# Ledger of designs, part 108: designed miniproteins, single chains, continued (5)

Each design is a single chain, and the fold is of that chain. pLDDT is the mean over its residues in the fold that is shown.

## One batch from the design tools (miniprotein)

Design m19733
Fold by ESMFold2-Fast:
Structure m19733 (fold): chain A 100 residues (1-100)
Amino acid sequence: SLEDLLRFLKLAIEASEDPENAEILRELFAEIIPEEEVKTKEQLLELLQAALENPLNPPSESVRRIVGFFSLLLLSPELLDLLPEEAKKLLLEILEKLNS
């Protein structure tokens, strides 16, 4: 649902306040969007914030891909098994908070 997507994005932003978590998500997104758009924690936070502010009309292709990624994980949590171990662990912890 849209509410679950918005909450997932908010939890990802909160987790990214930790520099180690931000680096895990930055490396993960560098595999799905142009790396030049996610070279820094600040760029990662800007992309996540843009996804949170306009998930139904994303302002860029990169934001659209991020929205799609989070939406796909909500529909198919088993796809976490395809991710690097650190990213899987972080996103699983976020999904568990979402379901609490």
Scores: mean pLDDT 86

Design m19734
Fold by ESMFold2-Fast:
Structure m19734 (fold): chain A 80 residues (1-80)
Amino acid sequence: SAADLLAEAAAALERLTAVLRRAAAEGRPIPPDLLLELGALAAEVQRRADALRATGSEADAAALRAAIERLRALIDELEA
């Protein structure tokens, strides 16, 4: 459902924030290019979530799913 997908978006953004805070606390350097990509993709997830809330359309749901999957992949790269 749209509500479930929006909850997944929120969870992915929360996970990103937690991972970035942990890296900062541990003094672990994040590659600047990866940090830029993470920021851009987090912003895209937020925009796609807003679009889905406004429209409820399957096209916006598909776009949000794709953005969440890309964000999760980059977070996994950061945690490696």
Scores: mean pLDDT 88

Design m19735
Fold by ESMFold2-Fast:
Structure m19735 (fold): chain A 63 residues (1-63)
Amino acid sequence: STVNITSLATGQVVSVPTNFSDQQISEMQSLNANALKAAEAGDDETLSSNNNKLLTMLREGQE
């Protein structure tokens, strides 16, 4: 199984590797949702923080 997440940094849809746990996938989805909400509110600091954390998790999952 694969989860698709939209990267706010690149505007691309990325497939999350299936080697992530359900907890990690849930955390990544939460981070992406928080980043989208921050973008709508114009909160660049919260957007950047949540998006960078999400991208770091995705990068760690890519081998």
Scores: mean pLDDT 68

Design m19736
Fold by ESMFold2-Fast:
Structure m19736 (fold): chain A 64 residues (1-64)
Amino acid sequence: ATARVRVPRERAEEARERAERLLAEDPEVTDYYLLDDPRDPSEVWLVVRAATQEAADRAAAELA
C-alpha cells in the first residue's frame, strides 16, 4: 500500500530525515522515495510504502 505527501523541494532533505526515522520506528512502513512533480518543479512527492493502507495513511499524515 502507498500514500503520498507533497513537500516543497527546499524541505525535501528534512522530509527524508523524518521518513528515515519513521522507517526505524514503525515496522509496518517498508520503504519511501521522492518523486519529482512535473507540473511544479518547486515541489516533490514523498511516497511511503507500507504493509497496509492504514499504516501508509498514518505515515503520510505524520510526515505532512
Scores: mean pLDDT 78

Design m19737
Fold by ESMFold2-Fast:
Structure m19737 (fold): chain A 80 residues (1-80)
Amino acid sequence: SEEDRLVAEIDRLFAELSATTDREKQLALVQRIRELTVELFDRAIARYRAAGDEAGVKAWEESRRNALEVLDQLEATLAA
């Protein structure tokens, strides 16, 4: 599925991030992870919304906010 493809790509980028010691490259990788993470969550939210699963929508929206907060903190650490 497209969601499975996005998860695999995000995992690959995190592996690259772990292998990289260059801060500029780390920042670029985190930005790309953010883009794919947003796409992944937006697709999941849309799928649950289409199914009429309001509880699922809320759970995924909360997970999206939490994931973006973690990425915001990581970007701030790398940019400072």
Scores: mean pLDDT 87

Design m19738
Fold by ESMFold2-Fast:
Structure m19738 (fold): chain A 80 residues (1-80)
Amino acid sequence: SRREREERARREFAQLLFDFAHRVMKTDDPEERERLVEELRRRVEALKRTLSPEQRREAEETLRQVLAGIDESFERRKKH
């Protein structure tokens, strides 16, 4: 049903972010990080096709926060 599809999409999004965070935190290579971010963005765009407008806004906001936090973490690592 539609509700089951929405729940599946939410789980897929959460799993995708979790997997991305794990992979990106294991690398200090800027090129690898850029590649992972690009992969994440493309997969999120595909997933947004199955989301409601409200869910799309939430997903985009969460993605922005996750990417900003990762960028901040890498900037701190550049010093130590």
Scores: mean pLDDT 75

Design m19739
Fold by ESMFold2-Fast:
Structure m19739 (fold): chain A 80 residues (1-80)
Amino acid sequence: SSEIEKLLEEIKELLREAGLSDEEIELIMKTIKAEIYGLPKPPKEELLAVGEAMQRVRRENPELFEEIVKKIRELIKLGK
């Protein structure tokens, strides 16, 4: 759906605003896509890296973190 694609792009831009690298963003987006499309879970090392990146965003920019999480939750609802 074009709506799912728009939300994915919005999430990418918010992650970029949060100061994450393109590599960190792609890892986070891979994890989100696995959840919404029912793909195999990423390796444990990748999931830990995603967790650390998101915790950094939460500490450094809590308002932006809240907006990112809100959009991820909406995306997951649309993907199911």
Scores: mean pLDDT 83

Design m19740
Fold by ESMFold2-Fast:
Structure m19740 (fold): chain A 93 residues (1-93)
Amino acid sequence: NLEEEARRLQEELEELEKELHKIVGENTPHLGVVDVLEVGPEEAIERALEIYKKLFPDLSEEEIEKIREILRRIVEISEQILRLAEEAEKLLE
């Protein structure tokens, strides 16, 4: 069921965003789907990390690596959500 898969992925995305916000705060700019679509996942992640390093210069290397892992998971889930949306569009035609 595409709706159940989409809901599960959205819940996982919300959990990852909460983990990210615990490190950098809830008002921090987050990695958007648009960024991934425009520049690709690797460049979007690096751009987000550069922003976080500038906003939070006190971040440790361990915290930066945790952020990188979270952002990578966010990208993976976002891509899965997009694929489910494409499949739904294909079914509706």
Scores: mean pLDDT 74

Design m19741
Fold by ESMFold2-Fast:
Structure m19741 (fold): chain A 90 residues (1-90)
Amino acid sequence: MEVTLADLLATLERLFGEVPAELRALLEELFPRLTAEQRARLYELLPLTPYSGEVLMEKAGLPASLQPLADRLVELLHDLAVEQLEAAVR
């Protein structure tokens, strides 16, 4: 089955509650630049943060031209995971 951006956003919303507008915009920019296989791998990997942008690039098989977007995506996901953990503890 082909993974859609909507499927990914629904999964992130289920795991983290709110998907920030910046993260949504980044995924909307990234997704059209990916193959169906890369989208499927990204879908599997995104809920498993924290990890580095380099690890995401390697495991999802992303081209080097997407490294800046992958690095920013990992930063936003890491921040979201930290905020959720802070809210659960405090």
Scores: mean pLDDT 74

Design m19742
Fold by ESMFold2-Fast:
Structure m19742 (fold): chain A 85 residues (1-85)
Amino acid sequence: MRVELLKRGLLLLARATEVALSSDSEEAIEEARRLAEEAVELLAEALGLSTEGSLEERAAAIEERLASDPEARELYLRALEELLA
C-alpha cells in the first residue's frame, strides 16, 4: 500500500535527521546518508517516481510531485498524520 511505503520512508528520513544531529563524525554522516538514500527510494516508489539518479535528483522529483499533484500531497499528508498520531 502506497501510504505504508510513505510512512516507512518518512520514518527513515526522521531517523537520518536524528543521526545527523547526534554527531559530526564520519560514521554518523555515512549512516545518515544511507538512511536518507533508503527513505528517498521508498518515497519515490510510493509516489510512482523513478528510483534512479542521485539522492538530490530523486528528492527534487519527490518535492515537485508533491507541489504539482493534489493526490500525491493528500497521500503524503495522510502518512504524516498517521505517524504523528
Scores: mean pLDDT 80

Design m19743
Fold by ESMFold2-Fast:
Structure m19743 (fold): chain A 56 residues (1-56)
Amino acid sequence: GASEAEKLVAQRELDKIEALLAQGLSYAEVAKKLGLNVSGAQMRAAYERGKAILAS
């Protein structure tokens, strides 16, 4: 399982991602808004990983 520090970091990042997704943005657009040079598929994978960390 993840440490409490890892869960706090994951929660903060997921909150940012979920706020942008709630605005109707694609994962690629979320990455652009966060200043990340990653594909939409990589952004989706990061979101799914963050969810898995919080579920551990």
Scores: mean pLDDT 79

Design m19744
Fold by ESMFold2-Fast:
Structure m19744 (fold): chain A 99 residues (1-99)
Amino acid sequence: IEEVLEEVRRILEELGFPEEKIEKILKAVEESLKNVNKLTPKQEEALLRGLRLGREHPHMSDEEMAELFEEIKDWEDKEKTAFFGGFGLAANLHILAEE
């Protein structure tokens, strides 16, 4: 959880979000994570990988998304959910920073 919050903070700081917005977003992420019955290390790593991908590739095409689904198809459902949760969060933060 701490590593996830640190990665989210890093993304927000690099995108130039003001501290007030960073604190609000981190609080929302922390509350979401607290409501999950224990993320495994693999699920936390999947979430981190999703965050990093969304940071690097916020504007992914449908074709690129389909390729990504094929690459991770053998992962456990909770790991896939954590990965796409992280990806979606990071990608949306990029879009918000651009607007």
Scores: mean pLDDT 73

Design m19745
Fold by ESMFold2-Fast:
Structure m19745 (fold): chain A 94 residues (1-94)
Amino acid sequence: SKEEMLARLKRNADAIMDELIRNYNLPQELADELRALAYETIEREIAAGKSLGEALAAMLDTLIAWGREKNLPEAAIAALETLRRVALAELRRS
């Protein structure tokens, strides 16, 4: 169901975001903004009928763009870009 897909994506997003917040010591204000943006993106993509892989890739693209705008550490952007490449490779195989 769309509800189960959304719940799964939110769990995956939370794991990614929790690691990013911890590893790069993101302030609470930026952490809250990051979570809201990730959730809004995956909710929009799933509502539009996109697959789990497509929704995850769209979320990562959005977070990379946001991270560059907010001047996140280069290592954080590189980590997100690596995850995006993995997500796109899986999507292409599916």
Scores: mean pLDDT 81

Design m19746
Fold by ESMFold2-Fast:
Structure m19746 (fold): chain A 70 residues (1-70)
Amino acid sequence: MSELAKKIQRDEELLKRLERLALSDDPFDRGVAAVGAATLVTASSKSDTPLAKEVVRRAREILDLIAARE
């Protein structure tokens, strides 16, 4: 549980950072968020754990947010 909680915290911190970049008025920041989110989808989609599914879901939401703004 403790080790898992640490991983969840780090994944949440990364996802929040990518969400902030996706909401930026700077196209470069949104591009960084898109690459980061796509990487998380690719890396986590090969795992069947609930944590990996949550990361994929949040990363896809970030990609959808960026697509809606472009």
Scores: mean pLDDT 76

Design m19747
Fold by ESMFold2-Fast:
Structure m19747 (fold): chain A 115 residues (1-115)
Amino acid sequence: MAPGATVGASAPTVLELKPGESARTAPTEVTVPAAGTYVLRVTVAVLEGEGKLKVTAYVDGEEVLSEEFELKEGDVAVAEAEVELAAGTYTVEVEVTNLGKEPMKVLVGAALHRA
């Protein structure tokens, strides 16, 4: 497989977050065809609102990524983590926490790529 090839992706999920609220995407199964280094890329697009967001990503329940962003409507943030994986099936989840003072609506996607 070529470097940068996508091996799995979640369907983009809309999350509505009140101040102080956290929400998780549904678990997405990803099949890794060969052992190697992969990049988990999480994309968060702000549809409504503004403020500080914390984005955390999990692979089989283990935290692999945690980043904070200050964003406004129309902004897109990308967070990436490099992970070493054996061949197999993994569950990917993303949690977004609204650390700001106003409600936010965000579109979240995650994809696993070959490094």
Scores: mean pLDDT 84

Design m19748
Fold by ESMFold2-Fast:
Structure m19748 (fold): chain A 103 residues (1-103)
Amino acid sequence: MPAPSPEEVREATRELLARIESLPEETKEYIVEGEEYLSLAIRYAEEGKNEEAAEYLKKAIEYYKKAKTLSVELLEGLAEYFKKLGAEKAAEIAEKAAEELKK
């Protein structure tokens, strides 16, 4: 299967947001913070700033984990996306998070 496009990655995060409509308000705050950090990670990756992209992706994953909204599909999609952009460190972070979630 081809690597997901930037629009497909953004759509996956919108799916996470859609799933929170029935969640407690405190949980929604974690998803909002995660979305903001993911947006920064994507922006820095697109700019070729690999260290910043990895740092903000790690923060996004931490907030999604607190909200219990992580999925293996989302993390694997993020890994392929960042790898395609040449953000290898961010891709590695997403791959390791996906492997940890499978356990």
Scores: mean pLDDT 76

Design m19749
Fold by ESMFold2-Fast:
Structure m19749 (fold): chain A 58 residues (1-58)
Amino acid sequence: SKEELENRLKRLESWKKYLEDQLATARAAGDSDRVAELEKELKTVNERIEKLKKQLEE
């Protein structure tokens, strides 16, 4: 249902916010390995968000 897709989007947006906060912390610490992992995870989450947004527009 549309409501289920909207709820999934909200959860992914919350997870993205968490990852962005973790990325800021890792950058401040100079943890280049952790920064790379978090940037990779954020790319995946952003792709999932865009897919869900497209499904909601159809």
Scores: mean pLDDT 87

Design m19750
Fold by ESMFold2-Fast:
Structure m19750 (fold): chain A 81 residues (1-81)
Amino acid sequence: MSPAEQRVRNYVLSLPEGTRFSYREVAEATGVSVSTARRALNRLAEEGFLERSPEDPNVYVVADGAAATARQLRRVADEIE
């Protein structure tokens, strides 16, 4: 929602599916605080764009972007709603 969270979202959506990264790496890449990165990544995980690594709860893995995007587009489509 905030411009900083939008930057995090755009960065994550540009990564290939299966890419593993931590909130620290995203904060460095996007220039946002680690707290902002954590919040944005948690939201993306709730939306299905990311999954938490079973090895480290602070690490995220890019989910199947095509499936997540298709779900998002169908939800937004007026034909559904």
Scores: mean pLDDT 70

Design m19751
Fold by ESMFold2-Fast:
Structure m19751 (fold): chain A 88 residues (1-88)
Amino acid sequence: LDELAEKVKEALESHPEVESVKVHHRSADHVVLKVETKTGALFAVIVTEDKVTITYSAPKEKEDEAKKVAEELGKRIEKATGLPVTVL
């Protein structure tokens, strides 16, 4: 799990719109990463051994941009880990 979370973190950090990625929580079965973009959008990325889930929060005027970034982050994670990614 820790190696998967590190691969996810590196994939997230490779996106040009990502400002920072922080580990928010670690447990035996999941890791939660907090992602902040240069535009101020916030993502929570929940990593398990079976799948990754991305949730996002952005100002109303930036919702479409945040959703697009979340989908791009999801594709980077799928490519890096081979895990299925869900965007909520």
Scores: mean pLDDT 76

Design m19752
Fold by ESMFold2-Fast:
Structure m19752 (fold): chain A 92 residues (1-92)
Amino acid sequence: MEEERAEEEARRLAEEAARLLREAAEEPDPEKALELAIQAGRKAEEARRALGKLPEEKRKEKAAELSAMIRPAVEEFNAAHPDLAALADARA
C-alpha cells in the first residue's frame, strides 16, 4: 500500500518533470526556458527520492521506467536549447 503510493508519487513527479521540459523546449525566451528546466530538475530529483522508499529491486525497475519516460523530453530540450542544457548539466 505505501509502496504503491510511493510509485504513484514518483510517476506523477516524473510526468510533471517531462511536461516542464517539453514546455521549456517550446519556450522562445531563454530565461523562462531555464526556469522551467530548473523546476523540471527539482521534480525529477523528488521522484528519485520517492523511489528511495521502495525495495531495491523495485526501485531499480521503476527508476528505469521513469528515466525512459523523461528521456525524450530531455532530448527535445537539449536540441532546442543546447547552451542552456550545458549550463544545467554543469550545475547538476
Scores: mean pLDDT 79

Design m19753
Fold by ESMFold2-Fast:
Structure m19753 (fold): chain A 61 residues (1-61)
Amino acid sequence: KEKIAEEFAERAERVARAYWDNLAEGQAQGDRVPALSKEELIERAREAGRRNGELFVEDEK
């Protein structure tokens, strides 16, 4: 492991993928669909995760 920020980004990407898969299942049940594309959702998740990781490292106790 090199950067915690990178690990957070990777984890966020995985969560975003799982979330999208869950959305596809929910859509069959009449759930809402986000306006963002799958790619955009994953990219946003990665950025948020990376920033969160950076903040976490800085806020390290």
Scores: mean pLDDT 63

Design m19754
Fold by ESMFold2-Fast:
Structure m19754 (fold): chain A 65 residues (1-65)
Amino acid sequence: SSLEEETRLAMATIAASAAGFRVVSVEGNTITVAARIETEADRQALKELEALAKKLGIKLVFEEL
């Protein structure tokens, strides 16, 4: 991958971790994250992470715990 692709993937990974999601795996241009979704704040955090991933061109896979 190019340095630019690696940087975008790193940004998505850092954002996911900072938002409280567990990073399950990072493979190519795909990040898999896991969290419990119990509150409106949890749902909002997931929507924000999905929006960031889309902006960065990263595929986000979410696993609900």
Scores: mean pLDDT 84

Design m19755
Fold by ESMFold2-Fast:
Structure m19755 (fold): chain A 64 residues (1-64)
Amino acid sequence: MLRNALLVAGALREAGRPLSAAEVAERTGLPQPTVTRALNTLEEKGWVERVGKRGRYALSEEAK
């Protein structure tokens, strides 16, 4: 999980905008279920936040 979480966080940082789980999967090459689990872990830790009603994710204050 940690390695995948770092890849996901890196993709969000590089994009500089909210991404869906599908967009993160495309950017990282990880399967979407793996990305979703990593995003859930990062959100629980306060490193990413959900934005908008479509379930997009952005880096939180902790990840800056």
Scores: mean pLDDT 75

Design m19756
Fold by ESMFold2-Fast:
Structure m19756 (fold): chain A 102 residues (1-102)
Amino acid sequence: SLLEEFAKEMERIYEAVKKGKSWEEIVRELADALAAYYGDPSLRERLLATYQWLREHADDPAAQAGLESLERLIEAFARVGELIKKGKTPEEAFAEFDRLLE
């Protein structure tokens, strides 16, 4: 299923975070996974463009808040990947994602 494929891609996000990959590489991997899940290639370009804008405007408090929100989102997806790697179902893993994002 698309959800199972997406959950498996979150394992890659977890490994990337664990190995200390750059936020740019992690955002790219997440953007690819989201575009595939929704069948919308524009999601990839929009997420990458948003990340680039936020990074270029990090002196702006709103852009800094956006970067912090994106980091929290990536950490939540990494937690999904960790749970999938440990044998949890996609439903169980994404329930934790919802909890982490309030």
Scores: mean pLDDT 84

Design m19757
Fold by ESMFold2-Fast:
Structure m19757 (fold): chain A 61 residues (1-61)
Amino acid sequence: MTVYEAEVAGVYDVGITDGVVAGSGSGATREEALAKAEADFERNKEVLKETLRKGLEKLAE
């Protein structure tokens, strides 16, 4: 996984990617921005997993 961080005008931006799924978050602190980015990444990962599962079920029918 790759993590990038930036700070602009007192706002922290964090992005996380594994090359397939990405998540991002912003906050007043690095910790808040990172927590939001991790939550976004996990949500996007679960959405992709569920989409693939449903696709496989349709192909089996």
Scores: mean pLDDT 78

Design m19758
Fold by ESMFold2-Fast:
Structure m19758 (fold): chain A 104 residues (1-104)
Amino acid sequence: MAEEYEEKAKEHLKKAEEYWNREDIPVAVAIGRMLHHLFEAGLYLVKAILEYVKKGDLEKAHELVNSYPESVLNFGVLELMGERGLSREEYEELLKLLEELRKY
């Protein structure tokens, strides 16, 4: 499961980069599609991190958190909040978990 989420995240990051480099479409459309793929990449990265934490693989969770910009992970937390209907307390706990994993 975690490995599947990592692959989905990589696919979305690749698509985000492809849209950023598109010169054949309007800039606003390119940016909108890039942002969509960055949010999706963040969602799958956060899901992968949570699966590693559940397995007790904190080293892999730490590696993954530090392999990507904090902004992408924050996009993922927002997407997960929407998908799962997380409360504000659950959102804050998830952000604290990611912060602790960065320091691990």
Scores: mean pLDDT 85

Design m19759
Fold by ESMFold2-Fast:
Structure m19759 (fold): chain A 101 residues (1-101)
Amino acid sequence: SMAEKHIEEVRELGKRAISAVERKDYREAAKTVEELIKLLEESRSWPKPYLLEVVRIALDTVLELLSLLHENRGPLTPDQQRLIEGLNRLQALILEILKQL
């Protein structure tokens, strides 16, 4: 179904962001988080069960990315700053959606 394809796209983006951070490709990770934010915004009009699954995947992705970034205690690069700003916006969006459910 269209909804199942959309959920799989969110999972794929999450995995791409995690893989990018593991490779220290913070530019690709930041870009992928922006794509995830866009896809989650587009999902806001979807039926609640599909929206909840998308939010769950996005939240899991945020938690994993924050865990990986916590190990990197040096001065932040511009790409790392963009990634952190993206993660903050994604977290805010997740909380807003959960409040509306």
Scores: mean pLDDT 85

Design m19760
Fold by ESMFold2-Fast:
Structure m19760 (fold): chain A 73 residues (1-73)
Amino acid sequence: MEKEEQLEREIALGMLQIIYGVGKATKQPFPFTPAIAELFEVVARNLREADRATVLEIADALGAPEELRARLE
């Protein structure tokens, strides 16, 4: 359970970082899709303090709704 939650979090965070990096490189706004929202929900479920600042930066860059952002803070 705990190990699976860690792996899910790492995978979801990695995918969000890739999406964020592509967005930064292309200078194009990414639409906030249900798939992106699911990745943030996985990260928020098991969010580590050390990852919080990075996740909030990605959430801001991808246009996450305030309700989701509040869960990350």
Scores: mean pLDDT 75

Design m19761
Fold by ESMFold2-Fast:
Structure m19761 (fold): chain A 92 residues (1-92)
Amino acid sequence: MEKLERLKKALEEAIENNGKSAKEILALAYLVAKYKKEKDEEKLEKIKKYAGLTDEEIELLLELYEEMKKKGILPSEEEIKELEKEIEEFLK
C-alpha cells in the first residue's frame, strides 16, 4: 500500500471514532501545515481544540499534507474557508 493510502487509512480509522469526514481531514491537513509554517501557535491550538487532535495526530496530518503536495491533491479554497469558519464559530 502506498504511503498516502496508509496515512489516509490511519486517519480515517482515528477520525471514525469522532465523526470527521475524509474531506474535513484533507482541509485540516492543509490548515495545520499552513499554521505551522506561519508559526501561528494560537490558530494551531484552536484547530486542536475544534477537532480534538493530539500532537501525534498533528504529525500524521503534516505527513498527509506532504503526500498530498507530491500527488497534487489539495482541498479547494471553498473547503478551507468553510472549515476556518466552523472553527471560529465553534470557539465562540
Scores: mean pLDDT 69

Design m19762
Fold by ESMFold2-Fast:
Structure m19762 (fold): chain A 58 residues (1-58)
Amino acid sequence: AQVDALRTAAENARKAAELVRKMADESGDPGNRGMAERVEKLAAEYEAQADTLAAQQA
């Protein structure tokens, strides 16, 4: 279902953000931290979309 796909996308985005944060910690590159923040925001948007669709299906 579309809700499940969005929740999976959010989870994958959070995992990607965690990996980028580890890279930032290892390299000290502030650009990697900025990228992690953007990916975390995208994950939150996917979760919000999933919640909205779930409410519409109820």
Scores: mean pLDDT 78

Design m19763
Fold by ESMFold2-Fast:
Formats: structure tokens, C-alpha cells, sequence
Structure m19763 (fold): chain A 68 residues (1-68)
């Protein structure tokens, strides 16, 4: 149905956004590892990015439940 196709399109957009966020978290963690530790500012940024990831995961799960 057109309604189902729109939900699937929205899901794909959110999944793409989550992938970008996952990449940002990965880069930040790797920089910290190579430097022998994260600064307090980098730790705070990582916490914010992980909170955004959790919120995005909830939105994805809600859309997947609507599609199922």
C-alpha cells in the first residue's frame, strides 16, 4: 500500500541517520584510544551521541512495529 511504502521510506531515512551517528561514535572512540584516553569534553560528547542513538533506536523500533 502507499501508506506502507511511506513508512518503509521513513524507516530507511532513520536507518541511514543511525549509520552516520554510529560512524561518528566510532571515530570519536578510536581517536580517544589512539591518544591514550578521552578528554572530559570528548566523554561528554560521546554520552550525548549515545543518548541520540538510543532515541533514534526507539523511533526505528516504533516504525518497525507499525510495519510488522
Amino acid sequence: SPEMQELKRRLAVLQAARLVLESEIYVLERIGQKRGGMTPEEQALLARLRAQQAALDEQIAALEAQIA
Scores: mean pLDDT 88

Design m19764
Fold by ESMFold2-Fast:
Structure m19764 (fold): chain A 100 residues (1-100)
Amino acid sequence: MEIVKEAVERVKEIVEKHPGDLEKVLEEVREVMDEMLEKGLPKEEQDKLRLEVTGILSGISPETLRALYAAARAGAATLSPEQAAAVERIRANVLARAAA
């Protein structure tokens, strides 16, 4: 859906504008996710958005990704269990590649 594509583009812009500002990236990404939930996005489209956002976030440094994961776990209301699991999988994959 067009809404998911717009949300994905917004997340990309957030990461590009604030590549070293973890707090700002977290705040803006959270706003985008909350806005999509408020719009009543269907479950299939929510799952697609979660995967796309997770993919974009995996493009940032392992240190930033680790901090994002830790912050997300502390703020349980920000992520669904599916989103938390996806972040954990990407974190593990990024760290494994960095260690190789």
Scores: mean pLDDT 63

Design m19765
Fold by ESMFold2-Fast:
Structure m19765 (fold): chain A 96 residues (1-96)
Amino acid sequence: SEAAALASVRASLERTKERVTELIEQGDLKRAEIEAESFLGLVRMQVWVLRKAGELSPAFAAGLVGLLRELADFLKEKGMDEHVIEDVEALAEAVA
């Protein structure tokens, strides 16, 4: 179901936030960037599969956009490099 799929993406977002926080606290900004980009890769693949199948609903797309904007706000608060934040925002616009 779309609700279960969105819940799975949210759970992945929460794990990504936790890992990014841990890596920033350790001073490993490059690994933190890789973790954020890895999450974007998962979202891109999921969107690609659903679009190709004709199964990407407007409601599901809106849910994904919300999660991506939440990630962008989180990364801004953590002081992540602008290029990473721009990658997140660009994907949110591409999904919308």
Scores: mean pLDDT 87

Design m19766
Fold by ESMFold2-Fast:
Structure m19766 (fold): chain A 90 residues (1-90)
Amino acid sequence: SGKELLEKLKEAVKNEDLKEFEETLKKLTEYMIELEDLEEFAKLAHEVREIVEEALEKNKDNPEKKAYIEKLAKEMEERLDEKLEEVWKK
């Protein structure tokens, strides 16, 4: 479920586990893309973005880790944008 993946993402940020962060963020991205409810999609995307911002703040003094998290966030946002574009074409 989205809630379980959100809690797992928060735990990865807390534990500074970049591998778990990447794997969980990718799973959340796939979950969000498959959501038919756009309101649930928007709410979940907002919560994920807040956790990503916390990860960036936590790594603000580590340029390599920050760049890596920014890359993962960009890849997520590009896939979310593709989903919204597809919805508007239908």
Scores: mean pLDDT 85

